# Designed miniproteins, single chains, part 59

Each design is a single chain, and the fold is of that chain. pLDDT is the mean over its residues in the fold that is shown.

## One batch from the design tools (miniprotein)

Design m2043
Fold by ESMFold2-Fast:
Structure m2043 (fold): chain A 96 residues (1-96)
Amino acid sequence: MSPVAQEIVEETRERQRKAAREIGLSDEEIDAVEEAMPSLLSMIVEHLDDEEVQKKLRELARKITEMKKEGRDINDISAFALEQLKRIAKGEEIKK
């Protein structure tokens, strides 16, 4: 990777992790989300002023972490997370 591309990736990651901590996610939850659905962190950054979206994103991040602790396959976790992110983006509730 070029030095400039590496800097962009590192700064983007730092910004996303900081935003996730600001909405109340633990480092363990952030790590699980980065592995299964990094797009969730991008949505946190985009919706820092929307408490209802933040709440839904926190609930999804915790569910992802729980599924990972249960030993579920990463591809299954990622597929579930993507479906729930699409619902959140449309203003829908997370499906149980």
Scores: mean pLDDT 80

Design m2044
Fold by ESMFold2-Fast:
Structure m2044 (fold): chain A 75 residues (1-75)
Amino acid sequence: AELVKEALEKAAEARDVELALEALKAGETIESTPEEVAEMVGLVLRAVGESLDPNAPPPDEEKAEEARRLLEEAK
């Protein structure tokens, strides 16, 4: 659960909505509390909101790679 949450936070920081959704999906296979699920959904919504900002910098590939690595470790 902890690694999946960290992966989701890094995906949100990278503004990679697809990666954030993938991390949320991985979290579904882990027995999570309603509060943990709400936090994860909040992170996905934040990534979506930031991706809609035309003044936002491009996605951070280093953070996206870190999120992918954490997600792989969580398997």
Scores: mean pLDDT 71

Design m2045
Fold by ESMFold2-Fast:
Structure m2045 (fold): chain A 82 residues (1-82)
Amino acid sequence: SLSEEKRKELQEKRELDAELKDEFALLLRKIAEKTLNKEEIEKFREYLSTVFKYNEKEIEEVLTKPEAQLELVEKYFEKLLE
């Protein structure tokens, strides 16, 4: 049996996979197209600050720079492979 701590880690990872897979790609596309609404921006900022531990400057770079968006995608896949 998996420990409770390990089960929580797997559950958080699964929830992250579900949320990020379905919404993250769409949010990244919308950022590139500059079509994000306020609710989507707030949700995306929450993911960046809580999941990826980005500061405000790093969040603004992701919202404005394609290069930072690609780095975020790479970090997302690295986190999934951990």
Scores: mean pLDDT 68

Design m2046
Fold by ESMFold2-Fast:
Structure m2046 (fold): chain A 101 residues (1-101)
Amino acid sequence: HMMEEEKIKEEIREAVKKMLEEGLITQESVDKTEELLENSPEGLEGMLEGYRDYKELGYEETDERLKKLSESFDPSDKKQSEYMLGYVAGAQAAAYIELKK
């Protein structure tokens, strides 16, 4: 659903801002997340998948998926890098939201 994607984007933005306020991340991490959300289709796809994977599967399965992504990771591939950074950011935001419940 298109409305779920916009909701996830907003929840990620809110989580990242709260994490910054609590000193858990840096302003550079916030800026990087916004850059991926606004300017990277691959980064956005990663964030949506990382967020959903954490919410549905939890930490252990999300960590295993990230390990598999790392095994095939080519740092010279900008799109792959942006997807992977997005995946980490999305999963981290979902984890923060669940921790605060």
Scores: mean pLDDT 81

Design m2047
Fold by ESMFold2-Fast:
Structure m2047 (fold): chain A 88 residues (1-88)
Amino acid sequence: MEEEIYEIIRKYLEAKKNKDEEEIKKYEEELEKIEKEALEEHKKYSGADTISPKVAAVLKAQLRVAREEGVLSEEQLAAAEAALKAYE
């Protein structure tokens, strides 16, 4: 799941770089669906000391892309990794 989400995020970013409006819309809709499904699954973990596996997969994929694209500082990346680890 994480790898699949990672691939979609990468394709979305490439579509934005290429200014391909049709591809942007396609991957934006796929990402929105994944996020919506992750949020619905997270409701089952309400009040738990952990997050849903689907939410964890989305966050890990986003963090991997953010690291590769350099959009977050090393401190922000470390903070995000620490936050994720707290829910493991």
Scores: mean pLDDT 73

Design m2048
Fold by ESMFold2-Fast:
Structure m2048 (fold): chain A 104 residues (1-104)
Amino acid sequence: SIKEEIEKSIPLLREEMKELGLPEEVIELAIKLLKEGKLAQVSYALNVFRTTKDVKKVEEILKMSEEEFLKKLIEEIKKLAKEQNLMEEEKKAIKKLEELFKKS
């Protein structure tokens, strides 16, 4: 059972979160969410901490409802898609400029 595997993994995950430098209050919140099956939300919060070292941002993510968390992920995906589209437009513009320079 996934629930039993999560329960067995909690002591190890607690130790890993302590080694990352998370405060005990934040670790307890993450453990509570893990027991509730919110694995993706906890994983995302820990990845944000590994990259930013921002405890407040981790707390904000962990305190989000499942709906709020999913909305945040969708908005970040939209932002990445927009940034990729802008980079492809810029690449096309650069290529066109280089072709004009080679023809001169």
Scores: mean pLDDT 76

Design m2049
Fold by ESMFold2-Fast:
Structure m2049 (fold): chain A 86 residues (1-86)
Amino acid sequence: SLEEIKKLADELIQALWDGDPEKVYEYAKKLFEKIAELGLYKRENVNDEIAKLETRILIALAYAQTQPNGEAVLKAFLKASLEVKP
């Protein structure tokens, strides 16, 4: 459901703010898998709420990259994104 996506996105955003690479990997993977399951990778299925969540995640990811462990956090996020097929 969209509510599950919002919850997973909130957990990912918090993990990005906390600079926790293990939790970033866990929640990013769960979020990407849920988005794929609901077919939301297709442009026709993108809604305004999903676009807003993507923007907030990108802002949090940009912030995480400025922190001392930013490379580890970025690698965790990218690993999750590469392991989930759209």
Scores: mean pLDDT 79

Design m2050
Fold by ESMFold2-Fast:
Structure m2050 (fold): chain A 91 residues (1-91)
Amino acid sequence: SDAERLERMKETLKRFENMSEEEKEHYKEKLKELLEELEKEFPGKTFEELLEEIHALIEERLAAGEITPEEAELLKKFLEKVIKEMEELKK
């Protein structure tokens, strides 16, 4: 239901804020693997285009059962943060 989806998203956000260093490292490694696959498949993409393609790849992996819905939401949150930090580094 929509109510269950909203509650899962709220719990995912709270979990993200309260992650242990071990859990943070786990999701960073997952994001790194996704970035490496995108670099091989789509060289020369902008950060905005990479964000869109990584979102699509995360959804594809979720549909294939390779990741959980919780991991998918956390990877998307990490991706947004990493892309913003990478854009700051280009200055």
Scores: mean pLDDT 66

Design m2051
Fold by ESMFold2-Fast:
Structure m2051 (fold): chain A 73 residues (1-73)
Amino acid sequence: MIEEKVNELKKKAEEYRKKAVDYARQAGDLMLSMTPENGEEQRARVTELGRKILEYNKKAQEYKDKAEELEKL
């Protein structure tokens, strides 16, 4: 049971890490596709993606820390 919980937390940490990587790739693609006509919209999107990258990386770390704490039990 504890082992299953640890595995669930590790999977959540990995999911959040993967989402952060996906958002980083999306932000990079948007930056490369910027034009004078769509620059404002793309900049707003890049800013939002940057915020999500930080949030998801923080959540990934939190779940990893919780898994490590539970493993000690």
Scores: mean pLDDT 80

Design m2052
Fold by ESMFold2-Fast:
Structure m2052 (fold): chain A 98 residues (1-98)
Amino acid sequence: SEMEELERRLAERLREAVPDLPEEYVRELARATAELVEALKRLERREELSVAEQIAAELRKIGSELTIEILIRRAGLSEEEAERVRRVIREFVEEALA
């Protein structure tokens, strides 16, 4: 699926960019980011969504953003490595929405 492909691609980028990031955190960050991308794609088409669907997509966006931030804080990374993870995720999300 498109979601599985997004997860795989981001996991590969994270392993390359931040080798000290534990594998469990790589997988969970990739999953949360793929869910964020899906939510953002739905919100880009908000005119086609019911009120309930828009609220669900907004909650998913907020939940995914919080999950990413919690994972980064818990991963035991240096400030430089944490910033690198945030940059990789930001760039990946921007590419996925292009």
Scores: mean pLDDT 89

Design m2053
Fold by ESMFold2-Fast:
Formats: structure tokens, C-alpha cells, sequence
Structure m2053 (fold): chain A 109 residues (1-109)
């Protein structure tokens, strides 16, 4: 399932990028940065981007926020949805992915 979750995360990131550029007129560079940030946080919330050998990186350099990665990405996508930058379906797909409901996320994409 991890591989399928990664594919869905990639699709959500691409859909967010498309909606930001196509519907909201956000510059491609900024839309790419937002989509990539959301992708990273979703993968982290799902426990997928874990490196066994972190190349001597101090482990606390990973987002030292009192909010969980799930809460962080929800805050970002909720803000985008509130601003009308992404569709409700994209927002719902992110929520489904964060809950581990890959089937629902796939349906919404």
C-alpha cells in the first residue's frame, strides 16, 4: 500500500498545482512550491518518508512544530480552500489521504 499512497500523494500535489495555476491564477513557481510542501507533509503524516540512514542530519531538524504533520498539512489546505485557491474535492482528497483512506482519495482525484 505504501507505493499506492505515494502515487496518490503525487496526484494530489499535481491537482493542487493545476488548480492553483488554472483556477486561481497563482504563478507556476509558487504553485509548485505549495504543492511540493503539501506532498512532503502528507507523506510524513502517512509515515512514508522515513530514511533509515539520514546522512548525519540532526533528527530534530525535522519540522520541530507542536503540530503534527497531519495538522500542519490540514491547516495549509484548509487555508487554500478558504481562499478559493483549490476545490473542495481536492481538500477532501487530502483529508482522505491523511486518514489513510486511499480508496476515497483516489475517487476524489
Amino acid sequence: MAEEARELVDRIAEKIKEELTKQAGVPEDLADAIAETIRDYILRALGLPRTVEPENAPRRTAASSPLSPKEQVLAIVEKLYEQGLISKETYEAVKALLDGDLEKARELL
Scores: mean pLDDT 71

Design m2054
Fold by ESMFold2-Fast:
Structure m2054 (fold): chain A 71 residues (1-71)
Amino acid sequence: MEEKKKKIEKIIKEGDERVKELAEIVRENPENIPEEVKEEIEEIGEIIGKAAKIAEEGKEEEAIELVAEKL
């Protein structure tokens, strides 16, 4: 069962790092990024944040399902 938590942590961490990298690019180049893309990055970040919180509560399967359904 510890394996599920590790897989979720890895997926969430990799997703969070990618979203943060994209958000940083947007903040550095706001004029070159469409508003729709900015909104999408924010939504993805919110979904990953919710999934991380759900995983911390011991609902690893629910966290994976949330990411799979929303992303």
Scores: mean pLDDT 70

Design m2055
Fold by ESMFold2-Fast:
Structure m2055 (fold): chain A 73 residues (1-73)
Amino acid sequence: SSLDELVERFYKLLQEAEDKIKSIKSQLSDDQAREILARMQRLAQEGVRAIRERDEEALRKVIEELEELIKEL
């Protein structure tokens, strides 16, 4: 289903964001690291909620925000 494809993409992007944050952590200030981690945690929570509620539109929005986060790292 389209939802299953979005779920796979969401978890792939979460892993990509986590890996990228870990790779650049030494280059970030404590405040920058805290802000980035808080943003990632919020998106993770919103995505899991969208999956639970089977809300494809909410999940697509979270995916777009994760892609933007990754581009900014």
Scores: mean pLDDT 87

Design m2056
Fold by ESMFold2-Fast:
Structure m2056 (fold): chain A 64 residues (1-64)
Amino acid sequence: MSEEEFEEAFRKAKERLEKERPELFKDPNFDTKLRAVLEAVAPTSKDAEELAELAVKYLTKFYG
């Protein structure tokens, strides 16, 4: 995955989470946690959209 695709995935995931779970961003480390999750699942993702969706599903499941 390219750096541009990774940054697009981060942007999409953050936008979805800010809309659906804004309370998660009260944690000052949450941006770092989101990037770590994206990095962990990036090898299994075909594109930025799939990567963003997987990260959102993961974070919603474990921080819900």
Scores: mean pLDDT 78

Design m2057
Fold by ESMFold2-Fast:
Structure m2057 (fold): chain A 64 residues (1-64)
Amino acid sequence: SSLDETVDSIMDEMSKYVPQSEVDKLRQELYEKLAKAKTLDEQSDVLSEFSRRALELIRESVKK
């Protein structure tokens, strides 16, 4: 499984609604946190936070 391809697909969809600078920032923060996550539970927590933040950014962009 390619986590990078999955993340890229999500980021490409986000870029339709969210400024590219915010998408790039979220991508950077995701990979920095994943690099520090040493357990499966920590990795799951990081991905859950990413999903929540991605949805929040989309909602803010749609709200104008």
Scores: mean pLDDT 78

Design m2058
Fold by ESMFold2-Fast:
Structure m2058 (fold): chain A 70 residues (1-70)
Amino acid sequence: SAADAAELRALVERAAREAGLSREEMIRNLGQALDGLGFGVSAADVRAAVEGRGELSPDQLRAARQLLSL
């Protein structure tokens, strides 16, 4: 949903600032982490979700929120 995309974007932007990374670098890192957890998610999938052009499953969104809160 648009609300999920807006929340994911805000979390990515905050995590990127805290890590001293660009938004694109954080998107790539999140994609790698989710793929490493077995979700089969690419950086392109994460970017599409952040832009509201794709959707992550509820399980993938939950994992993304947890990773971005560290």
Scores: mean pLDDT 85

Design m2059
Fold by ESMFold2-Fast:
Structure m2059 (fold): chain A 77 residues (1-77)
Amino acid sequence: SKEKVEEFLKKAKEALEAVAANAAGLSPEQARLWLEYALRQIEEGAEELVKEGVDKELAEEAIKEVREYVRRLQEEF
């Protein structure tokens, strides 16, 4: 459902913001690796949305939005 996708996106962005904040004292290379690791965990979580009956195309659009968000966060390092 759209509601499940919206909750997923909210939690994903909150988790990524926390990772970025915790990575502020790291080298740019380490900070980017932490964000890449977090992205992979979030992408795995999106597969569970499909298993719970969310349309695959909606889940793929959500992951695209999360990837773009990670790209923007990485530009700050």
Scores: mean pLDDT 82

Design m2060
Fold by ESMFold2-Fast:
Structure m2060 (fold): chain A 65 residues (1-65)
Amino acid sequence: SQVQQGQIRVRSTIGRVRYYIKQGRIDEANRIRQDTIDWIRRNFPPDVAQQLIDQMDSSFNSFLS
């Protein structure tokens, strides 16, 4: 399903962002996050897009706090 594809993309992005944060490459991590947000907003209705973004950002906050 389209939602399943979105969840797979979010999971992939979370892993990649974690990798770049561990490398101290914060600018690359931010770029990958923004690219994924833009992709989500183009491919999903606003409500679903916000839910996927919130799931992703919740994971990022756990890496940065």
Scores: mean pLDDT 83

Design m2061
Fold by ESMFold2-Fast:
Structure m2061 (fold): chain A 80 residues (1-80)
Amino acid sequence: SKLETIKEIQKLFLEILDLEIQLRNASEEEKPALLKKIEEKTEKLIEKIKEWGKLSGKEEEAKDMIEQVKERLEELKKEA
């Protein structure tokens, strides 16, 4: 369902935000493991956004969101 997919997207987004906060406060030794978790959650988020796009007939909007999500991940990798 569209609502269920939206809820999963919101949950994944919040989980990623929590990990980003941890990453900003992390020691150099902790950063690689946190980045890996962020990457894994980001991949799941991308899959759910694609699913939402198909269910909602908003595949172009979904592609734009995915691009923004990927750009944010690359920025985090550079900052870590």
Scores: mean pLDDT 86

Design m2062
Fold by ESMFold2-Fast:
Structure m2062 (fold): chain A 82 residues (1-82)
Amino acid sequence: LTPEEVERARAEFAKFDKDGDGTITKEELKAVYPELSDEAIDELIAMADEDGDGTINFDEFLRFMRTAIGRDPEVLLRQQRL
């Protein structure tokens, strides 16, 4: 990732991590995406959470962003929505 991509990832992560704990919880994801069901949020966490602790830390978020950027994140999100 470039420094700009890392800064963008930090800004996006901060939108979810309002407590500043360095992790994204199910409650924080639900607050940002209230239209998502609990099952959809659990699925998102499972996709990004490599530690299996039920939260997404910044390293896991960066890894998710890195793989998504390498595959055009807008196309990946668009295909999953449509």
Scores: mean pLDDT 64

Design m2063
Fold by ESMFold2-Fast:
Structure m2063 (fold): chain A 80 residues (1-80)
Amino acid sequence: SLAEIRALAERIRELVARAKAAIAEGRLAEAQALLREVARLRDELVRLIAAAPPEQHDEASALLQEVNALQAEVLAAFDA
């Protein structure tokens, strides 16, 4: 459902913020674990979007684009 898609996107935003804080504090093992969880939730998000009705596709695609950008940004920070 769209509510589940929104909830997963919000959860991913929270985990990305926590991963960024862990990176800034040098807690790299914790950051890596958080990034693995982000990847798992992103896969769940992709599956939910694939099953979503056409009327939800625009919002779902925008949320996936946002999640992809956040994941790319935090991965770049982790690799720096």
Scores: mean pLDDT 87

Design m2064
Fold by ESMFold2-Fast:
Structure m2064 (fold): chain A 65 residues (1-65)
Amino acid sequence: AAEAAKKAEEQKLLQEASNKVMEIADKGTREAAEAEKQSPKAAEDVRFQYTGEMVDIISEAMKKI
């Protein structure tokens, strides 16, 4: 059925988005740890920035589903 093929395509698209989110999360965690050496506020700003990037990736993936 076409539905099974569509679900496989959606799953692949979500997996790609998930991989990008994890890569950004790892990078953001590392940069936040470095920023925390300067100040807790700097670390928080970095975390907010990367959270926004992750949300954008998820939103774009959902629009293509």
Scores: mean pLDDT 79

Design m2065
Fold by ESMFold2-Fast:
Structure m2065 (fold): chain A 89 residues (1-89)
Amino acid sequence: SERLARLEELAREAEAELAAGAPLSEVAERLRRAGLELGDDGLLLQAAALYAVAGDLEAAREAIAALRGLDREAALAALERLEASLAAA
């Protein structure tokens, strides 16, 4: 399908950028923009995960807030657990 081919292309580009030493936040921003353009919760979740690993919890929360599906509740719960763990450490 055209949608799957585009998602695979975006994944390959992101992997190539990370392999080239691109900052996690820059790759996350590109995936976030693509997720918003395509209305794809998967890309938005990937962007949120990369932002969180980079330590940008605010950007991760914004990406999660853009989710249109049920994944938003699960993603918010996961981020809240991460924030609680960091606060307890």
Scores: mean pLDDT 75

Design m2066
Fold by ESMFold2-Fast:
Structure m2066 (fold): chain A 77 residues (1-77)
Amino acid sequence: SPEKEEVLKRIEELVTEAQKLLDELRASGAPEDEIRRAEMLLNTAKRVLEYLKETGNVEEAKKIIDDLEAVLRELRA
């Protein structure tokens, strides 16, 4: 379905962006609390991606992705 494809793309992009952020924070010597938050974001995003691939439950995944995208924005600010 178009919605499933959109949500899958969103979470795949979020995993990529969270990994990139984590790598940037580690390279810059960012505070350990910021690195830990980025690690938690990445790990949660990876779990949501696997959940969506296994279950196809778009409705639950979408809400979690919205929350994770907000966390990513806060960490980049």
Scores: mean pLDDT 86

Design m2067
Fold by ESMFold2-Fast:
Structure m2067 (fold): chain A 94 residues (1-94)
Amino acid sequence: SKEAAQIALEIGRKYGVEDFGKEIADRILASAPDTDFTPEQLEEFRRLAELAAEYRKSEPDLDVALRLAYIELLREQGHEEEAREAREALLAEL
C-alpha cells in the first residue's frame, strides 16, 4: 500500500538506512495485494533499521551493519538456529 511505502521511507530516513528504506518501499509498491507488507512486517523493518543504526556506531559498512541487525532480530524472535546460520554465513564472507 502507499501508506506502508511511506512508512518504510520514513523509517529509512530516521535510522540512516535511507537507500534500504527506498528499496523496501519500491517492493511494497510493486507487490500484488496478497504480498503487501503487513503492519507487523513494517514493525520488523523498523526494529531492523533501529538495530542497524546502533551497529553503525561501530561498523561503518552499512551492508555488514544490516546483516548484523538481521541476525540480532532473528535472535530476538527466538530463531536461534537461523541467527547462528546467518552469523556463520556473514563471517565466511568477511
Scores: mean pLDDT 76

Design m2068
Fold by ESMFold2-Fast:
Order: structure tokens, then sequence, then C-alpha cells
Structure m2068 (fold): chain A 70 residues (1-70)
């Protein structure tokens, strides 16, 4: 739903970028399982977030993965 998509966008924005290559791959794989067009959109936003030099966030990679899994 659009509401769930918005929630995931907010969580990605709050997620720390201090994560391993393995954690990044796991998140990308989980996002790719979401129905289109949400999956591709969220992958793009996550990749943009990873390019941000600000590594701060209060949401862990594990919390983000759980939110994606529903």
Amino acid sequence: SDEEHQRLLELIAKTTTKMSEEERKEILELLSTLPEPYGSGLITVFEIKLSDPNHEGDVSPEELKEAIRK
C-alpha cells in the first residue's frame, strides 16, 4: 500500500549507513521481493541513501530488514 511504502521510505531515511556489504546485499534482496513499482522505487532510494556521506541514523539494518519482511 502507499502508506506502507511511505513508512519504508521514512525508515530508509533514518537507517544508519554504517553497515556491512552483506547487510546491504540482504536489504537489496528483500526490497527486490516487494511488488512493483514499490520494490524498484525503494531500491533506488536506498542506493541514494548509501551514497550520502552522513552515516548517522537510529534505525539498524536489522530493524529495516524486519520492516521490509512485514
Scores: mean pLDDT 77

Design m2069
Fold by ESMFold2-Fast:
Structure m2069 (fold): chain A 96 residues (1-96)
Amino acid sequence: SERERLIEELARLNRELSQTDDLERQLELARRILRLLGELAELSPELLEELEETYLRLIERAAAGEPVTEEDREAAEKLEKVLSDVLKEIREALAK
């Protein structure tokens, strides 16, 4: 199924991410992972774009030692909830 193909691609990207020590490459892989997760979670393109932009900005700010805004924190919390549900589904699919 299409969903199984997306899960397999996520597994490949996660393996590559775990082997990478370069920040730029990690950000590239994180973007691709977020897009696949957004597709699996059936997020609207607008919500996915907003969460992707905000999450990547949070990573950059953290690396620079800059404070994050309340809006950024709320967006990260929404992403975490979506990721939690999808990751649970992925674990169940891979266990079969």
Scores: mean pLDDT 69

Design m2070
Fold by ESMFold2-Fast:
Structure m2070 (fold): chain A 66 residues (1-66)
Amino acid sequence: SVDPEAVKERKEFEERARELRAERPGLTLEEVEARGEELDERGDESPEAQRLAGALRVLGAELRAA
């Protein structure tokens, strides 16, 4: 069974991803990937950075599926 806490965290990432897309409807996969790479390179482990990284991964997956 899927971990309920991980499911909750996933929903938070999905919500943040929707907010990012609503703020910038023209967001491209390339921009999402570039921003994700910058975050990963910085090694910022703050809760804010982790939430943003999760949201960018969700966005990237959605844009690849489109």
Scores: mean pLDDT 77

Design m2071
Fold by ESMFold2-Fast:
Structure m2071 (fold): chain A 89 residues (1-89)
Amino acid sequence: SARQAELLARVDRLVELFKEQLEELVSIAEATGDKEAAAFRVRMARDYVLRQLEEIRAQLTDPAAQARVDAAMREVERLANEALERIEK
């Protein structure tokens, strides 16, 4: 359906914006040395994006579309963990 395609496009946009935000936060941590604040902001951004993805998943009825959101949620967690490792080293 057009609505499900729109929701999946929102999922893709959320993940892309999250990637951009993580690269900015890592760069700020490297430039300033403020690792604690950067790590806190990564965790807050992760939690926010995961909540948005869960809300989208609840609006989907197609199991294949739900599986795409589940994959996006795993990708968000992987990206956040990699960013935290880069910041906290």
Scores: mean pLDDT 90

Design m2072
Fold by ESMFold2-Fast:
Structure m2072 (fold): chain A 84 residues (1-84)
Amino acid sequence: MKEEIRELFDKAIEAVKAGNANEAARYMLRAFDLAEKEIEFSSEEVARFIGRVLRVIGAVLDGNYEEAIKIVRDTEEELLKKLE
C-alpha cells in the first residue's frame, strides 16, 4: 500500500516535470483511491485533497513546476501520515 502510493506520487512529480497537469492530477487521484480502500476520510479531508490536486494543476499550467512539486510532496506526506 504505502509503497504503491509513493510510486504514484513519484509518477505525479515526473508528470509535473513534463508539464502534464492532467497526468499529475490522475496519479494523485489514483493514490487517494488506493488510500480510501484502507482508511476512512472525512469530507474535510477529501475536500482538502481535491483542493491540493486543483492547486497542482494551476501551478503546472502557470509553469511554476517548483511550487507544483512542493504541493505534490506535501500531499504525499499528509496521505502517508494518515496511513500510519
Scores: mean pLDDT 86

Design m2073
Fold by ESMFold2-Fast:
Formats: sequence, C-alpha cells, structure tokens
Structure m2073 (fold): chain A 79 residues (1-79)
Amino acid sequence: SVEERFEELKRKFEEGELSEEELTERAIEIIEETEDIEIINEVVEYARKLYKEGKISKKTLIDIETAAGIKLIKRAVGL
C-alpha cells in the first residue's frame, strides 16, 4: 500500500539508506500516487519535521510542499 511505502521511506531515510534527493523523489511519488489527503498531509508534516531538525534543505521542503499543493488542487478541480 502507499501507507506501507511511506513507512518504509521513513525507515530507510532514518537508517541513512537514502540520500536527500532519493527521499524527495520517493516522497513526491507517494503524493502523486495516493488518493488519501491524510497521507499527503503526513508526508508534508514529515518533511517539515526533517527541515526543522536540519536534516533536509529548504529546497527539498519547498519541492515536497509544492507537489502536495498541486495534487490537492487537482483533486479540488476534478483532475
């Protein structure tokens, strides 16, 4: 499931198995594949937490938040 993919993504990043670039790419894929607004919100909140902890760049946070915003707009307009 998309939820299991997000849990695996968090685990692999926390264990140092993923670069920041790989985290960004996989987080955006999860956002684009999910139809669950709660999962989109959880991905964004995780990215915000990582940024606050100095674990990702502001660019990475903006890229993830932008992907989430686009997905939510598409859902709102039926695209």
Scores: mean pLDDT 88

Design m2074
Fold by ESMFold2-Fast:
Structure m2074 (fold): chain A 60 residues (1-60)
Amino acid sequence: MDEQLGENILRVLNAAHRLFGQSPVLSDLSDEQIRQLAKEAGLSVSTTRQALRTFQAQSG
């Protein structure tokens, strides 16, 4: 895995824990919630979606 992608996943997971108190599930998130995650993680919305998709693929 790309090191930067791993860092992005970690940032998104930490942001989700701070905002929602739980690990994010992409299918359960609204566009607004993804935008909030991106802002909290310090990432773009597209990068946040990529990190969420990659995390879900590794967890399934």
Scores: mean pLDDT 76

Design m2075
Fold by ESMFold2-Fast:
Structure m2075 (fold): chain A 82 residues (1-82)
Amino acid sequence: GLTVGAGVGLALRAIGAGIEAAINQRLGKDPTPGLEETKKLIEEAKRLAEESTGPARDMAEVGAKAGEKGKKNVEAGKGVTG
């Protein structure tokens, strides 16, 4: 359904934004645009997780968790390491 698709989409986008921020940081570039997008996607994923059940909630939770780890790693100067 649409809720499951939205959860998967947000999870993938959050992961991608975090990876882009980490790559920019490793290249000595400003990771801020990637971090801002990641923060936005984390908030959307958390909201979707609160409003969803079953697989959609699980995917939204994965997206939020992955995005938060990516954000914290970039902010700590380590980059995203999985």
Scores: mean pLDDT 65

Design m2076
Fold by ESMFold2-Fast:
Structure m2076 (fold): chain A 80 residues (1-80)
Amino acid sequence: SRQQQAQQLRQRSDSYYKASQLQQQQGDDFLRQGQLADTVYGDTDTGQQYYNTSKISYNGSQNNQNTGDQLRQQALKLEE
């Protein structure tokens, strides 16, 4: 039924939101590792790699948030 399809889309949306939160946390962790490399060890190259990975994680978080939003909108349309 449309209601069952909407529920499945909502569950998928929730999974993407959870992935978004995890990637946000990973981004924060990589940012801290980059700062440690730069400020404690003076390793600018390693620091830059962590900053780049942090940015990738934040971008992934945003993409997962956007996908979650799209799936939620699809679920709402099926419930009309």
Scores: mean pLDDT 89

Design m2077
Fold by ESMFold2-Fast:
Structure m2077 (fold): chain A 99 residues (1-99)
Amino acid sequence: VDPEEFEVEVDEAMARIGVSVLEISRPRIREKKLSDEEAQELVSFGKRLGELAKKLKKKAPDVSKLASKTLREMSETFREVGEFKASDELEKEAKKAEE
């Protein structure tokens, strides 16, 4: 077993789950105000997705690009609802994932 190949498969699965969670969250954010705790939880989740996107850049570029796009879309959604701190943090994570 190649440990590096296994790690890539796990990271891809985790990234795809992260994308799905954030996409499901977007319309709910638009429909109601989040608490500071809920916003911070989603930002923390987005930071983990950004780390996975960086790792996957060469080995799974399609998944990495999807994750980066999802982070930017979440940043925009938070900005739309007035959560400027969460928006700024997720934009930084998207930029780091894109280099």
Scores: mean pLDDT 80

